Designed miniproteins, single chains, continued (3). Designs and how they scored, part 87

Each design is a single chain, and the fold is of that chain. pLDDT is the mean over its residues in the fold that is shown.

## One batch from the design tools (miniprotein)

Design m11213
Fold by ESMFold2-Fast:
Structure m11213 (fold): chain A 61 residues (1-61)
Amino acid sequence: MKEKILEATVRLLEAFGYDRETARAIAEAIVNGDFEKARELGATDEQIRGARTIITHLENE
């Protein structure tokens, strides 16, 4: 279950222009609730918000 959420978040971040390695690092931080680390890796507040919305949707489905 978490693996599907992680992969969906990685794909979203890749769509924002991140490479797969950076997208994975940011996605792992967001999935673990570590939004400070996600910002340190270069994620914007808007990108974090988008990822959180997708994660919440997938967790409820």
Scores: mean pLDDT 80

Design m11214
Fold by ESMFold2-Fast:
Structure m11214 (fold): chain A 55 residues (1-55)
Amino acid sequence: ADALAERAEGARRAAQALGVEEAERYASKAFDYAKAGNVEEAERYLALAGELLGA
């Protein structure tokens, strides 16, 4: 949970720096789900953010 939340925070900062607003929203949702203990939803939104940041 904590490691996933840290990864989501990192993705949010990267999205903000790159100006990718949709990725920032997905990373923020991933962080919220990770903090709530919903690992499946956190990973899903983190993957969506990563796809937008990696391409």
Scores: mean pLDDT 80

Design m11215
Fold by ESMFold2-Fast:
Structure m11215 (fold): chain A 84 residues (1-84)
Amino acid sequence: KPPELKVEVKIEDVGSPEARKLAEEYAQKLIEAAKDAGATELKITVSGDADGVVHVQAEITGAKVSPEELGKIFAKKLGGKLPS
C-alpha cells in the first residue's frame, strides 16, 4: 500500500471542461510526485480568474526530499515537459 498521504484537491470554476480535465490530470501528477517524495500532506487548489487565466497552487508538507528533487520527480511524471 502507498504511504498515507493526506490529499485535498479543490477545483473551482475554470471556465471550460477541457481546462478542468487538464487541471485534474495535473493534480494527479502532483499527487504521484508527492507520494514518491514521501510527503505527508498535499493541497492542490485550481481556480480561474475573470481574464480566463487558470491558477494552480500546490502546497506540499513533510516531503523527504529537497524542493529541487521534488521538482525533478514532478517533471518526470509530466514526461519532462511542463504545460505552458
Scores: mean pLDDT 71

Design m11216
Fold by ESMFold2-Fast:
Structure m11216 (fold): chain A 76 residues (1-76)
Amino acid sequence: SAREELIKEAKEKLKRALEYLEQGDYEMALKLAVEAIELFKKSGDVEGAELVMKAMQAIVAGDYERAKELLKEAIE
């Protein structure tokens, strides 16, 4: 119910973050990643939140391919 809805919303935001990342809009990708982390935390999905945090670190480091892989893993 409520937890499933939060996880679905988080994954939807990550799918959009991937699209922005592919377009080179890193600022929007980071914004959506932060929003997804808050939703994963509210749902109790600690593992999902940790994957997204690692993806954000990869974006800041300029490792966009690693960031994409981590976001895809969090969506799965």
Scores: mean pLDDT 88

Design m11217
Fold by ESMFold2-Fast:
Structure m11217 (fold): chain A 83 residues (1-83)
Amino acid sequence: IGLGDVTLTLPEGIEVKVDGNKISFTLPPDEEYVLKEGDEETIIPGGSKVTLDGEKKTITIEHEGQSKTITLKTDKVTLSKKE
């Protein structure tokens, strides 16, 4: 998925909502995911809500009432199942 200059690769079956320069989705529960950006890897638990802002070049991850925002250093991001 392209969003401005940012390309996000998602596993199959992830339903996304697009609103301008933002993509949001909720990861299925009971699985773990790996977000890769260049040489950086972040493990994301299942059930997390993820929002990509292509204009700000940020990813916000919300899980169990906690949120984490990652500023993108590259224009290519891959999200895949850990298994």
Scores: mean pLDDT 74

Design m11218
Fold by ESMFold2-Fast:
Structure m11218 (fold): chain A 74 residues (1-74)
Amino acid sequence: LSDEQIRQLGDVARAVYRAWREQGRAAAAEVARELLSKHYPEAAEAGQQAVLNAASVEQGVNQLGRIYQEAAEK
């Protein structure tokens, strides 16, 4: 990942953490979908599902990181 891609992933992770804490899992999943769709629209649904299926926000963010890396390397 480039420094810019690492920063973008960090911004997505922070937004998802905030949404989960303040509004819950479904809101966090929607935030993940929206932010991924701006840069990697083909990965947006996978990102949303990763957060929806996560047992914790940490698990969801870790799975988003993998999805983001796969999309960014193409």
Scores: mean pLDDT 80

Design m11219
Fold by ESMFold2-Fast:
Structure m11219 (fold): chain A 81 residues (1-81)
Amino acid sequence: EGEKYFEAGDYDGAIKAYEEELKKKPTAELYANLGKAYFEKGDVEKAQEYFLKAYELDPKAALEADIDLGISLIKEGVEKL
């Protein structure tokens, strides 16, 4: 589970764990968690991509992962569509 790595500040570990979970069960929550981890790592481009994927799958779950960050990043991605 990637959450333990994320709360410890190990964003590379969190990303790896969330990617393994996505292979088993792709969910909007996992995409949103990947977006948060990439954002904390400073990879804003990948963060936007993963938040957009989360939003396309389940807008509510994507926003609940981080309402301020999610709204800001999803807004940029969604408005390109």
Scores: mean pLDDT 71

Design m11220
Fold by ESMFold2-Fast:
Structure m11220 (fold): chain A 79 residues (1-79)
Amino acid sequence: MFDEAIELFEKAAIAASKGDRDKAIEYVNKARELAQKLGLDEAVKLLSEAIEAIKNGDYQKAATLAARAALVIRVEKEK
């Protein structure tokens, strides 16, 4: 569940580092959908911003935003 969102973030980061825009967007969007189902509004916001960064070719910004979203997901599940 939250681990699935973190795994999708890791896949997105790998795709972004390879310059694979389509895969990066796909994985970030799947992580965003999981975050929405978990009620993690801040993670949803960060992942939405990451998608826009990828669309603009800013993969470093996208990776940073996705990393922040993954941290929010971990903190919420750890209390």
Scores: mean pLDDT 75

Design m11221
Fold by ESMFold2-Fast:
Structure m11221 (fold): chain A 100 residues (1-100)
Amino acid sequence: SALDEAKTIVALAAQELRDYAEENADKVSPEVQALIEEIVALARELMEETDPARALALMREILAKLEEIRALIDAEKNPEFYAAVEKAVAVVREQIARAE
């Protein structure tokens, strides 16, 4: 279903961001690491969620935390990490729009 595809794509985006953060730990603050772990936990909940309205709410919570991370990153100092977060934001926004 479109919802199952959206859930999978959002969960993969969360995992890609976590993988980037693990490979680049020296460029990621403890506050940003904590937000990424919260996003990964929400993505796990999302994969188990069968109610479309609750799944959309979880995707919106993931988006809000991604936007918090984007605000905490200095784009001039960490342009690759900033780009990775912007990509994740764009992916999650697209999946929310498709799942609505």
Scores: mean pLDDT 87

Design m11222
Fold by ESMFold2-Fast:
Structure m11222 (fold): chain A 55 residues (1-55)
Amino acid sequence: MTVEEKVERLRKYAEERGLSPQAIEDLVRHVEEDGFDVDSIIKMIDLADADVAAR
């Protein structure tokens, strides 16, 4: 899988979760600039969404 394919998967997942375009671009930047693993970012999205829902 290419980095581009992983980034597209991340964008679609974040859109399904209702994240803002700004938040999606910030996460994509972490993957492309900092070498973050897409699966790790997806888990962080899930954790953040759960924290917001719990409040």
Scores: mean pLDDT 73

Design m11223
Fold by ESMFold2-Fast:
Structure m11223 (fold): chain A 81 residues (1-81)
Amino acid sequence: KSELLSRLTREAIEAADEAGMSPEQVSKLVGIIIRIVASILEGDEKGVEEDIKELIDMLRSAGASDEQIERIEKIGRELVE
């Protein structure tokens, strides 16, 4: 869990940086990560899936590569388990 969250956070930040996201966009990204953590603590598997989808959609909109998105999607699937 902790290792997966750390990897998700690192991959998301790297993708955001490479996509040239603004501080305001990065702040929203961090907010989504906080919601993912909250959903995990609540045992809300559907909430985790929805929050990860929102994270991926934000990164895709910012111009993250398909390869970066695939890495994040794989971590997200492991977090739902």
Scores: mean pLDDT 81

Design m11224
Fold by ESMFold2-Fast:
Structure m11224 (fold): chain A 96 residues (1-96)
Amino acid sequence: SLEIEAAKLTTELLKKEDPELYKKNVELGIKQIYMDMGLFTPDEAKKLLEEQIKLAEQIKAFLDAHRDQIPPDLYQKAIESLERGIEEAKKRLEEL
């Protein structure tokens, strides 16, 4: 799957070139699991969703800055996945 390959490459590149952004991405991913399990208050969920939107925009900027290191097909899939995540997070914020 191109989506899985794009996710792998993005993760490896983040870990190599921006370890702090990589750690933040892992941290927010774990928090999303807890939110989906219903462990968060509406205020905590709102804060997490706002942080996820900000992080996704930062990862998009990171990928653009490293575009020469990424095959075009994988770059496109990575951006599409991040943009879908942003739209889904914004929709969830409107429902809170």
Scores: mean pLDDT 88

Design m11225
Fold by ESMFold2-Fast:
Order: sequence, then C-alpha cells, then structure tokens
Structure m11225 (fold): chain A 80 residues (1-80)
Amino acid sequence: MEALKKAEEYEKKAKEAEAKGDYVEAGKYYALAGVAYALAGEWEKALEYLEKAEEYARKAGDEELAEAFRRLRERLKALA
C-alpha cells in the first residue's frame, strides 16, 4: 500500500533528523509518518509517532504546533 511505503520513508527521515539533533525536521517527519501510518491503518505506530512529533515540536520551541499534534493524536485515539 502506498501510504505504508510513505510512512516508512518518513519514519527513516524522522530518525535521521532525530540522530542529528534537528528538532524541527524530526517533528515534521514524525508528524508525516504518524499521519501516513494512520492512513495505512497502523494505529499504534500512528499514535506513537504523533507523540514524538509533539515532543520535538516542544523541543523546537513551537508550542502551537505541539498542541496541534496533541489534538490530532487525541482524535486518532478516538478512532483506534
């Protein structure tokens, strides 16, 4: 499924950004991975990666983006 392949690509990019300490890129790619895993029906990974996206958005100093990722994660929990 195309969504699963994209989720795996975003996951790799997120982990690479995380290893480099690039919080902005890590948050971005973890959010993209979370959404892509949700579209693939992989709810546990989707929720996990949206939680990481929130964490890295906070580390980057973007509290508004962190709250947006938190709200998205809570909405997905209601579906899982």
Scores: mean pLDDT 83

Design m11226
Fold by ESMFold2-Fast:
Structure m11226 (fold): chain A 59 residues (1-59)
Amino acid sequence: GSMEEKYKRIIEKIKEILKTDPELALISAQRLLQEMEKEGASKELIEEVKKIIEEAKNL
């Protein structure tokens, strides 16, 4: 699959982790955001990860 497909799969896994371990989800989402920004991922996926980071910080 494409890098975008890989990122979508990782995002879905982080969303599942967020339900049980928000600290792990936060660390994972922050690391994914750094990789996505470096690799030039789509704005939509970057914004989705940023929303997950905000949710994790507020838990």
Scores: mean pLDDT 85

Design m11227
Fold by ESMFold2-Fast:
Structure m11227 (fold): chain A 85 residues (1-85)
Amino acid sequence: GEYEKIVLDISKFLKEELGVDVELDPNASLEELAKKLAKILKELSETDPEKAKKFVDYLFELSHKSTEARKLLEALNKEYSKLLE
């Protein structure tokens, strides 16, 4: 489905563009995926801020092409905010 395609596209981007080797489960809930991506973003923001920006920009562009990607970005933003508290 569209959601599984988005999970695979994000996984490919993380590996090929950012050098982040992570296992993303396409059967995980949107909330679980958002939490995992928020942790990755937090780690990138501390180790490589340019990669963190590139990841955010990628997700923002993806959100314009897919309602599922937009929901994921919104959930990720919520989970990321919790990690900063």
Scores: mean pLDDT 83

Design m11228
Fold by ESMFold2-Fast:
Structure m11228 (fold): chain A 78 residues (1-78)
Amino acid sequence: GRELIEKAEELALQAQRLVDEGRYEEAIKLAKEAVKLALEAMKQSKSPLDVARAVGAAIRGIGVGIEAGLKLGELPKI
């Protein structure tokens, strides 16, 4: 699932840029998609390095989602 890892990393970075721009609702949507793709990549990955990359993307996505949610006055749905 290298394509899933790359997409998850891209979406997490894009979500962070949206937070920096004050576009919190869009940032949350992209952060959620990044986490979803990262979790699927972890499930499909056979390489420790690919798993590490996917975990990194998931952590970034979660962090961005929490930051954006707090800025909107919303708590993360867990």
Scores: mean pLDDT 80

Design m11229
Fold by ESMFold2-Fast:
Structure m11229 (fold): chain A 57 residues (1-57)
Amino acid sequence: KIEELKEEMLKYFKEVKENKESIDIEISDKFRKKLEELGVTPEEKKELIEELGEYAG
């Protein structure tokens, strides 16, 4: 379940970057809150943010 969300987030961010679309900070915050609601650990959240950062940068 958490892995599914992680893959969806990464795919979404990668697609918007490939299409030269800006990544909405508001969406990023929304995903972080969603992960917290799913009980994602701080370590898992950091890993996911780092992976998303690669696509955002």
Scores: mean pLDDT 62

Design m11230
Fold by ESMFold2-Fast:
Structure m11230 (fold): chain A 72 residues (1-72)
Amino acid sequence: SLPSDAEINRAIADMYLGLGDYFEKQGKYEEAAELYRKAAEIYRQSGPEFDAHAREVERKAEELEKKYEEKK
C-alpha cells in the first residue's frame, strides 16, 4: 500500500530535521534554523501526534536564531 500523506510529510520533516542537524554541526546556524523551521511546520501539518516534535524543533530554531541575531 502507498504511505499516507501524513506519513510522507513526516518523512520529509525528518529529512529537514536531519539536514538542519548537519548544518548546525558545520556552524551554519542561519541555514540550520531555516531547515528546523521548515521541519517544524511540516510536523504541525502532519497531525496533533507530532505537536511535541514540532515544538522541540522550533526550540532548536529559536536557540540558533538567538545565536546569529546577537551579531546584529
Scores: mean pLDDT 81

Design m11231
Fold by ESMFold2-Fast:
Structure m11231 (fold): chain A 66 residues (1-66)
Amino acid sequence: GPSAEEAAAIAARAAAEGRGGLAGAVTSMNGYQHGPEGAKLAAEAAERAGLGREGAENMYKSGTAS
C-alpha cells in the first residue's frame, strides 16, 4: 500500500478538492496501516490544504477510531 506520506498527500488533495469523505477515508486507512501517527499526518496535511482545524481534528478522530 502507499506510505504514510503518500496517503497524507492523497488526503490533502482530496481536502483541497472539497472531497471531505475521501480525505476522511484515506486518513482512516493511514491510521489503520501506520497507527495514530499516520492518521495525524494525513489530518495535518488536509488542514494545510485548506480543510480547517475543526475538520482536521474530526478526520484525526475518525482515523484513530477502532
Scores: mean pLDDT 73

Design m11232
Fold by ESMFold2-Fast:
Structure m11232 (fold): chain A 72 residues (1-72)
Amino acid sequence: AEEFANKIVQEAEEILQELEQETDILRAIGLVLRIIGLLIDLEHYAPEDKESINKLREIRDQALLALNSIPS
């Protein structure tokens, strides 16, 4: 459970780093959707790991801010 949550959070952090360097809006949307999917998986398979869920929610929020900074 903890090992699974840590892996999911690490994957989301790697996607966020890619998103921060992304200039293409469609690719950026795809990266945000991947982070959202990881959050859904984490909340479904490890709902008791509130610390990892909160961390991934912060990553999601940062991803949405990064997406909003890309010109349409």
Scores: mean pLDDT 82

Design m11233
Fold by ESMFold2-Fast:
Structure m11233 (fold): chain A 74 residues (1-74)
Amino acid sequence: EKIEKIEEEIKKLKEEIKKLEEEIKKLLEKLKEAKTKEEILKLIAEILRKIGDIEELEKKLEKLEKELKELKEK
């Protein structure tokens, strides 16, 4: 059941993306409270890293969703 396995992978990727988005939201709140340039730069670097992680997961998600659509339409 290739379809079921792909659906499971899609669900896991969406959950990981959502978790990273929540983490970025928390980091943005910390950034508002940051008082030193060093803290600000560290928070920005962590946010940028998580954005990169989301981008990679979104690319993987797009490929799996396309494969799932092709399988369901056949």
Scores: mean pLDDT 83

Design m11234
Fold by ESMFold2-Fast:
Structure m11234 (fold): chain A 56 residues (1-56)
Amino acid sequence: MWEEIRKANEEAIKLHDEGDYEKAKKLVEEMAKKHPGKARVVFVDGVPLVELDPEL
């Protein structure tokens, strides 16, 4: 779980840096849906990331 989310966040940052912000957003939304009630989509400086309940 945590490792999957870490990889998704790294890929989302890469996609956003490349200008594929729509793909980055879709990737993190799909990951959050896979872990309902445990993972959320958050935006950090405009970059979409996945965050877990115990993670700030």
Scores: mean pLDDT 74

Design m11235
Fold by ESMFold2-Fast:
Formats: sequence, structure tokens, C-alpha cells
Structure m11235 (fold): chain A 55 residues (1-55)
Amino acid sequence: STELLIEERVVPLEEAEEVARELAEELKKQGWTVLDVKIEPVGEKARVTIVALRS
């Protein structure tokens, strides 16, 4: 079976790249294949979205 994960977090803009990297690395350690990492600025914040699959 294949599982899809979409995880979203809102963080300070200056932390967004670090948070995205750490989340992607954690998901990879848990056996997920990271398909997409998106960072969207929203004022002084950023929305970080990660899409991952696991079989």
C-alpha cells in the first residue's frame, strides 16, 4: 500500500528554510520519500508544505 502525507506549518519567515530542511530529513529517516517542499511567504511568516509518499 502507498501512503500520502501532506504536512503544513507556519513559521517565521527567517526560520522557514531551516524548518523545511529539518522536516524533510526527519520524514526521510522515517522511510518517507519527499516529493515536494514548498515555502510560501505570508507577510512576516512563511507557510512550509511538504508532500511525501511511503510504501
Scores: mean pLDDT 88

Design m11236
Fold by ESMFold2-Fast:
Structure m11236 (fold): chain A 94 residues (1-94)
Amino acid sequence: SDLEKGKELLKQGKYEEALELYEKALEKDPDNAEAWNNLGEVLMNMGRFDEAIEYYEKALELNPDYKEAWKNLAAVYAMLHEFEKAEEYLKKAE
């Protein structure tokens, strides 16, 4: 799938190609929480933390029980040195 291909590209450090595949997946299905989460992961690896937060929040709006998205949101806040928020969001992933 486009999601699996995007994940392989992300592992290879091909962030721009992964971004394009996830954006294409979202054009077909904008309510795909996994695609929003994966798009956030690409942006996080690119150092685009504000955009990563927006897309993780979109994934959580669509699926509030999405544990991986809560963990990813916590990781971004930790990178921003917002450690109290990071701990709070990590608890939501339990």
Scores: mean pLDDT 87

Design m11237
Fold by ESMFold2-Fast:
Structure m11237 (fold): chain A 76 residues (1-76)
Amino acid sequence: SKAEEIAEKGLKDIEELEEAVKRGEVSVEEALEGLERGLEETKKLKEKYPESEEVEKLIKKLEELKEELEELKEEE
């Protein structure tokens, strides 16, 4: 389905972002801005496809990574 395709791409984008942050290629601040936009877009997608498990998993992964990065930023 379209929701599954979008969610699969989103999950892959999250993995790439996490690796880029770990390698120092993307700052924590830049990653947080990207994750906030991704969360807004994915929450709108959930409104259209409320029963999609894939969309729900994407939201959870975005929220998990955002929380992890926010904790890293607050340690300074």
Scores: mean pLDDT 79

Design m11238
Fold by ESMFold2-Fast:
Parts: structure tokens; C-alpha cells; sequence
Structure m11238 (fold): chain A 64 residues (1-64)
């Protein structure tokens, strides 16, 4: 489905961005698995926001 394709794209990008942070990678995998169990547009939007926040925090730590 389109929702699954978008979730997989978000997941892959997050894994690439967070590859050097094992804790963040674990959180990303858990978010992906939980989202897949009950994937709706609302759940996809929540997952996107959570992944974006993880990436932003990781980038901020590297920039500091």
C-alpha cells in the first residue's frame, strides 16, 4: 500500500541518518514495527514526526 511505501521510505532515511547511534536505531526499529501493526494515515503522521525529531536531535548533538 502507499502508506507502507511511505513508512518504509521514512524508516530507511532514519536508519541512514542515525546509523552511528545504536540507541536511536533501536528506537527507530521499534517505531517502525509498532506503526506497521496498525498503519493508518494518523499513525504514519505520528511516526514521521517521531522519526524527524530523532534525526533533528541527532544532528543538533553533532553540530554542538
Amino acid sequence: SELEKELKRLYSRALQELADDPVAVRIVRELYEQALKNLTPEVLEQAKRALDRLIERHRARKAA
Scores: mean pLDDT 83

Design m11239
Fold by ESMFold2-Fast:
Structure m11239 (fold): chain A 92 residues (1-92)
Amino acid sequence: SEEEKKARKEIAKILKEFYDRMLEAVENGDVNSLIAATIDAVGKLIELEKKYGNKELVDEAFRYLSEIVRALLEDPQKARELAEKKIKEFEK
């Protein structure tokens, strides 16, 4: 319970930082920065899985990242819209 709360806070921070970096990179047309932000977020999530052992929660976060990365590869504008929507969902 307490460890899960800590893991959730760390995941939320990682996802928030990822979304912010992705939005900025999309606005600037910087694809390299989008890729770098994705690699950084994936690495941090892998380390959290090792640290806390909460595979279910980390798998949920990876599924979310996969949606945004897939949108990025197909349509950068769609990736931006997904990020804005998910930031609002995380603020609830």
Scores: mean pLDDT 75

Design m11240
Fold by ESMFold2-Fast:
Structure m11240 (fold): chain A 118 residues (1-118)
Amino acid sequence: MITITESGGGTFPEGGSVTLTGKISGNYNTVAVVGWERQKPGEEKQFVASIDMFTGEVSYAEEVKGRATISYDKEKKTVYLNLSNLKKEDTAVYYDFAVDLGDFGKVYWGEGVEVTVV
């Protein structure tokens, strides 16, 4: 069983930056993809960024392209999302996710971390 512990949320100024972290615990040897989704007030959950654990290839949603950077630290088992040049529209609950191929592609989610841009 995989668990995800998130941190780095809070209140941030427009034009600032935030780094969100998601620490993966449990059997991560079969984790194929890690990433972030966000849920804005009144909207459904939307893709933000991902990294392929086998190739290291990264993917970004168009709305954050050029402002977002995703990375993974194998030693710390931690995925990082840096989002720069913050806009009020970046206000959302951010969810770290992991796709476990050893559990038939089951997606594990963090509890969500709140980011407010003022």
Scores: mean pLDDT 85

Design m11241
Fold by ESMFold2-Fast:
Formats: C-alpha cells, sequence, structure tokens
Structure m11241 (fold): chain A 54 residues (1-54)
C-alpha cells in the first residue's frame, strides 16, 4: 500500500466516523491495515482521528 492510498483510507474512515457509520468505519479500517506495519497502521488511525475530530 502506498502512502497516498494509506492517507485516502484514513480520511475515508474518519468521514465514516463523522457520519456515525461505526460498522463501516471498523470494516474499512480492518481491510486497510491488513498488510501494514504497526507504525503504518498507527499513522492511518491518526489520520482517521484528525478527520473525525475536524
Amino acid sequence: MTEEEMRAAGEEVGELLKKGDYEKARKLMEEATKGLTEEQAQELADIALEVAES
């Protein structure tokens, strides 16, 4: 997964969290993080939280 793909996935998860679609957000997060290192997964989670909080 590229850095750009990871950022896009994080933003999409964050948008779903904003809408209250927690089940879709969780499923997308699980799919997006499957092949990532712990550091990359954490970065994706941080992006999602920033989007959800904004």
Scores: mean pLDDT 79

Design m11242
Fold by ESMFold2-Fast:
Structure m11242 (fold): chain A 66 residues (1-66)
Amino acid sequence: TLQLSPVELKILSLLNDNPDRALTPEEIAKELGISRSTAERALDRLVAAGLVERQADGTYRLNPGP
């Protein structure tokens, strides 16, 4: 079972509230009140877990499906 940190859960909740919107690590960091590096590390883990998709322009969104 995948174990998610509080930061990872907050990022997923933010993206789930805006499923059609792609966000930069800076936008996510600003919205959640965390550092950009913290957001980037959490996003890397979420992408590795298949929960979030990194787009070619550097934005992130929920993975559209399995």
Scores: mean pLDDT 79

Design m11243
Fold by ESMFold2-Fast:
Structure m11243 (fold): chain A 62 residues (1-62)
Amino acid sequence: APRELVELLTSLGKYEERDEVLQELLDLAGKLYEQGASEEEIRREVEELARRKLEEEKERAE
């Protein structure tokens, strides 16, 4: 379940240096899932982290 959400978010980004971000997203999603968070909450938190991480990685790459 959370893996599908993370995969979708990663697909939307389509960034070359996404592997590190993907691992962070998977870890966060798994942790929230284990805590009993709703799918909506997991998606929201993962999306926010994904956006922040991708933006930071793009800045570092350039």
Scores: mean pLDDT 64

Design m11244
Fold by ESMFold2-Fast:
Structure m11244 (fold): chain A 71 residues (1-71)
Amino acid sequence: SKETKESAKKVAIGHVRDTLTRQGLPQEQIDRAVKEVEEAAKESEKEQGDDLDAFLQAFGQRVGEVLARYR
């Protein structure tokens, strides 16, 4: 459901924000990473449509790539 997608997005944003904050990154870099997660959610929804499982897999992979970029 759309609610489940929004919940997954919120959890991912929180995880990325917490991880990068604990690494001591500047707020501007954390904000940029959060925007990249938001874009990852939009792209995954565009590609996978209403297939929730496919969305979660694609979105999770993209979130991992965002985190890898900042590590």
Scores: mean pLDDT 83

Design m11246
Fold by ESMFold2-Fast:
Structure m11246 (fold): chain A 69 residues (1-69)
Amino acid sequence: LQQQSQQLGQQAEQIAKQKGLSDEAIKIARDGALGAIPGHDAAGRTLTATPQQFVDAAKTSVDWFKQQE
């Protein structure tokens, strides 16, 4: 589980760097993926997010905070 989240973190960091995101967005994407542990819902389905989803979420969060300024 933890090793899998480390892999997601590395992939999210790589994708964010390739897209030229800010250091803050890269850190948010990596930390989000590192904190993602596969879980199960009430129906027993595995819940996990892709590295790209963490990158997109980090970018959206940074853009949203910039608009609030």
Scores: mean pLDDT 62

Design m11247
Fold by ESMFold2-Fast:
Structure m11247 (fold): chain A 66 residues (1-66)
Amino acid sequence: EEKEKKEKQKEELKNIIEILLEENPDAKVDDELVRKAIEALKEGDEKTLEELLEELYEKYKETFSI
């Protein structure tokens, strides 16, 4: 159950990164992990993106509990 919740939240984070890339391709973001995730998505590096989504999940997991 915890693993399924984590994977779902990582997919939601990926969708947010995709939206940020589409709406603000030159946007400066304060979060370095978000910037790296946008770059990995642009490069099509799925492995790096997955690792960055894991780090983003750990950073923001408390926010998803509301």
Scores: mean pLDDT 70

Design m11248
Fold by ESMFold2-Fast:
Structure m11248 (fold): chain A 64 residues (1-64)
Amino acid sequence: AEVGDIYRATAPIPATSEDELSLRPGDVVEVLGEVDEEWLLLRSLTTGREGRIHKSALVYLERI
């Protein structure tokens, strides 16, 4: 994933901490950057919220 990439959530992604982004199926997100080797910073274009998502959750995101 690169900065400016747009994805749609295909499955629920729960937030387990305050800095994580919770997504529902159909939510659209933009990649803002990498936090570290394992975490991405995303913005939800559906809700306007920003937060981090673990890179393992990319399997539940489809690029549009």
Scores: mean pLDDT 83

Design m11249
Fold by ESMFold2-Fast:
Structure m11249 (fold): chain A 83 residues (1-83)
Amino acid sequence: AEEYFQKGNAAANAGDFETAAAHYEKALALDPNNYQAWINLGYAYERLGELEKAIEAYRKALALKPSNEDVKERLAELEAKLA
């Protein structure tokens, strides 16, 4: 779980958001409570133009920490684009 999260971070830092998303998905399959991995996955999907997948990832993050205003704002902005 942690290993895949770190690999996702390394890929994202290199600008490889496809590889980053794949690693974050594997990390979250092992540990779905990794709040930061859900945020990072949402960001990776945004960079790939996968807005619906980004929304789903941010919703999962917000379900774990409902008081995160940055995630709420990003989610609202993305949902407005698809409305």
Scores: mean pLDDT 84

Design m11250
Fold by ESMFold2-Fast:
Structure m11250 (fold): chain A 59 residues (1-59)
Amino acid sequence: VTESKLTFHLTEDGKVELKSQEGDLIDPEAAKRGLEIAYRDLNLPAEDITLYASSPAPA
């Protein structure tokens, strides 16, 4: 199983910072855009958000 993890930090200014990236299943630019929209529209708290994706193809 191949797994990807991206951890972002949302600031009170509505900025999204990539803290950690593992694997290549998630596009960090697309994820940042989604989080920035969600932060603005849903008023998310300033904290770390982790996104996960997995693939069943191990080799």
Scores: mean pLDDT 71

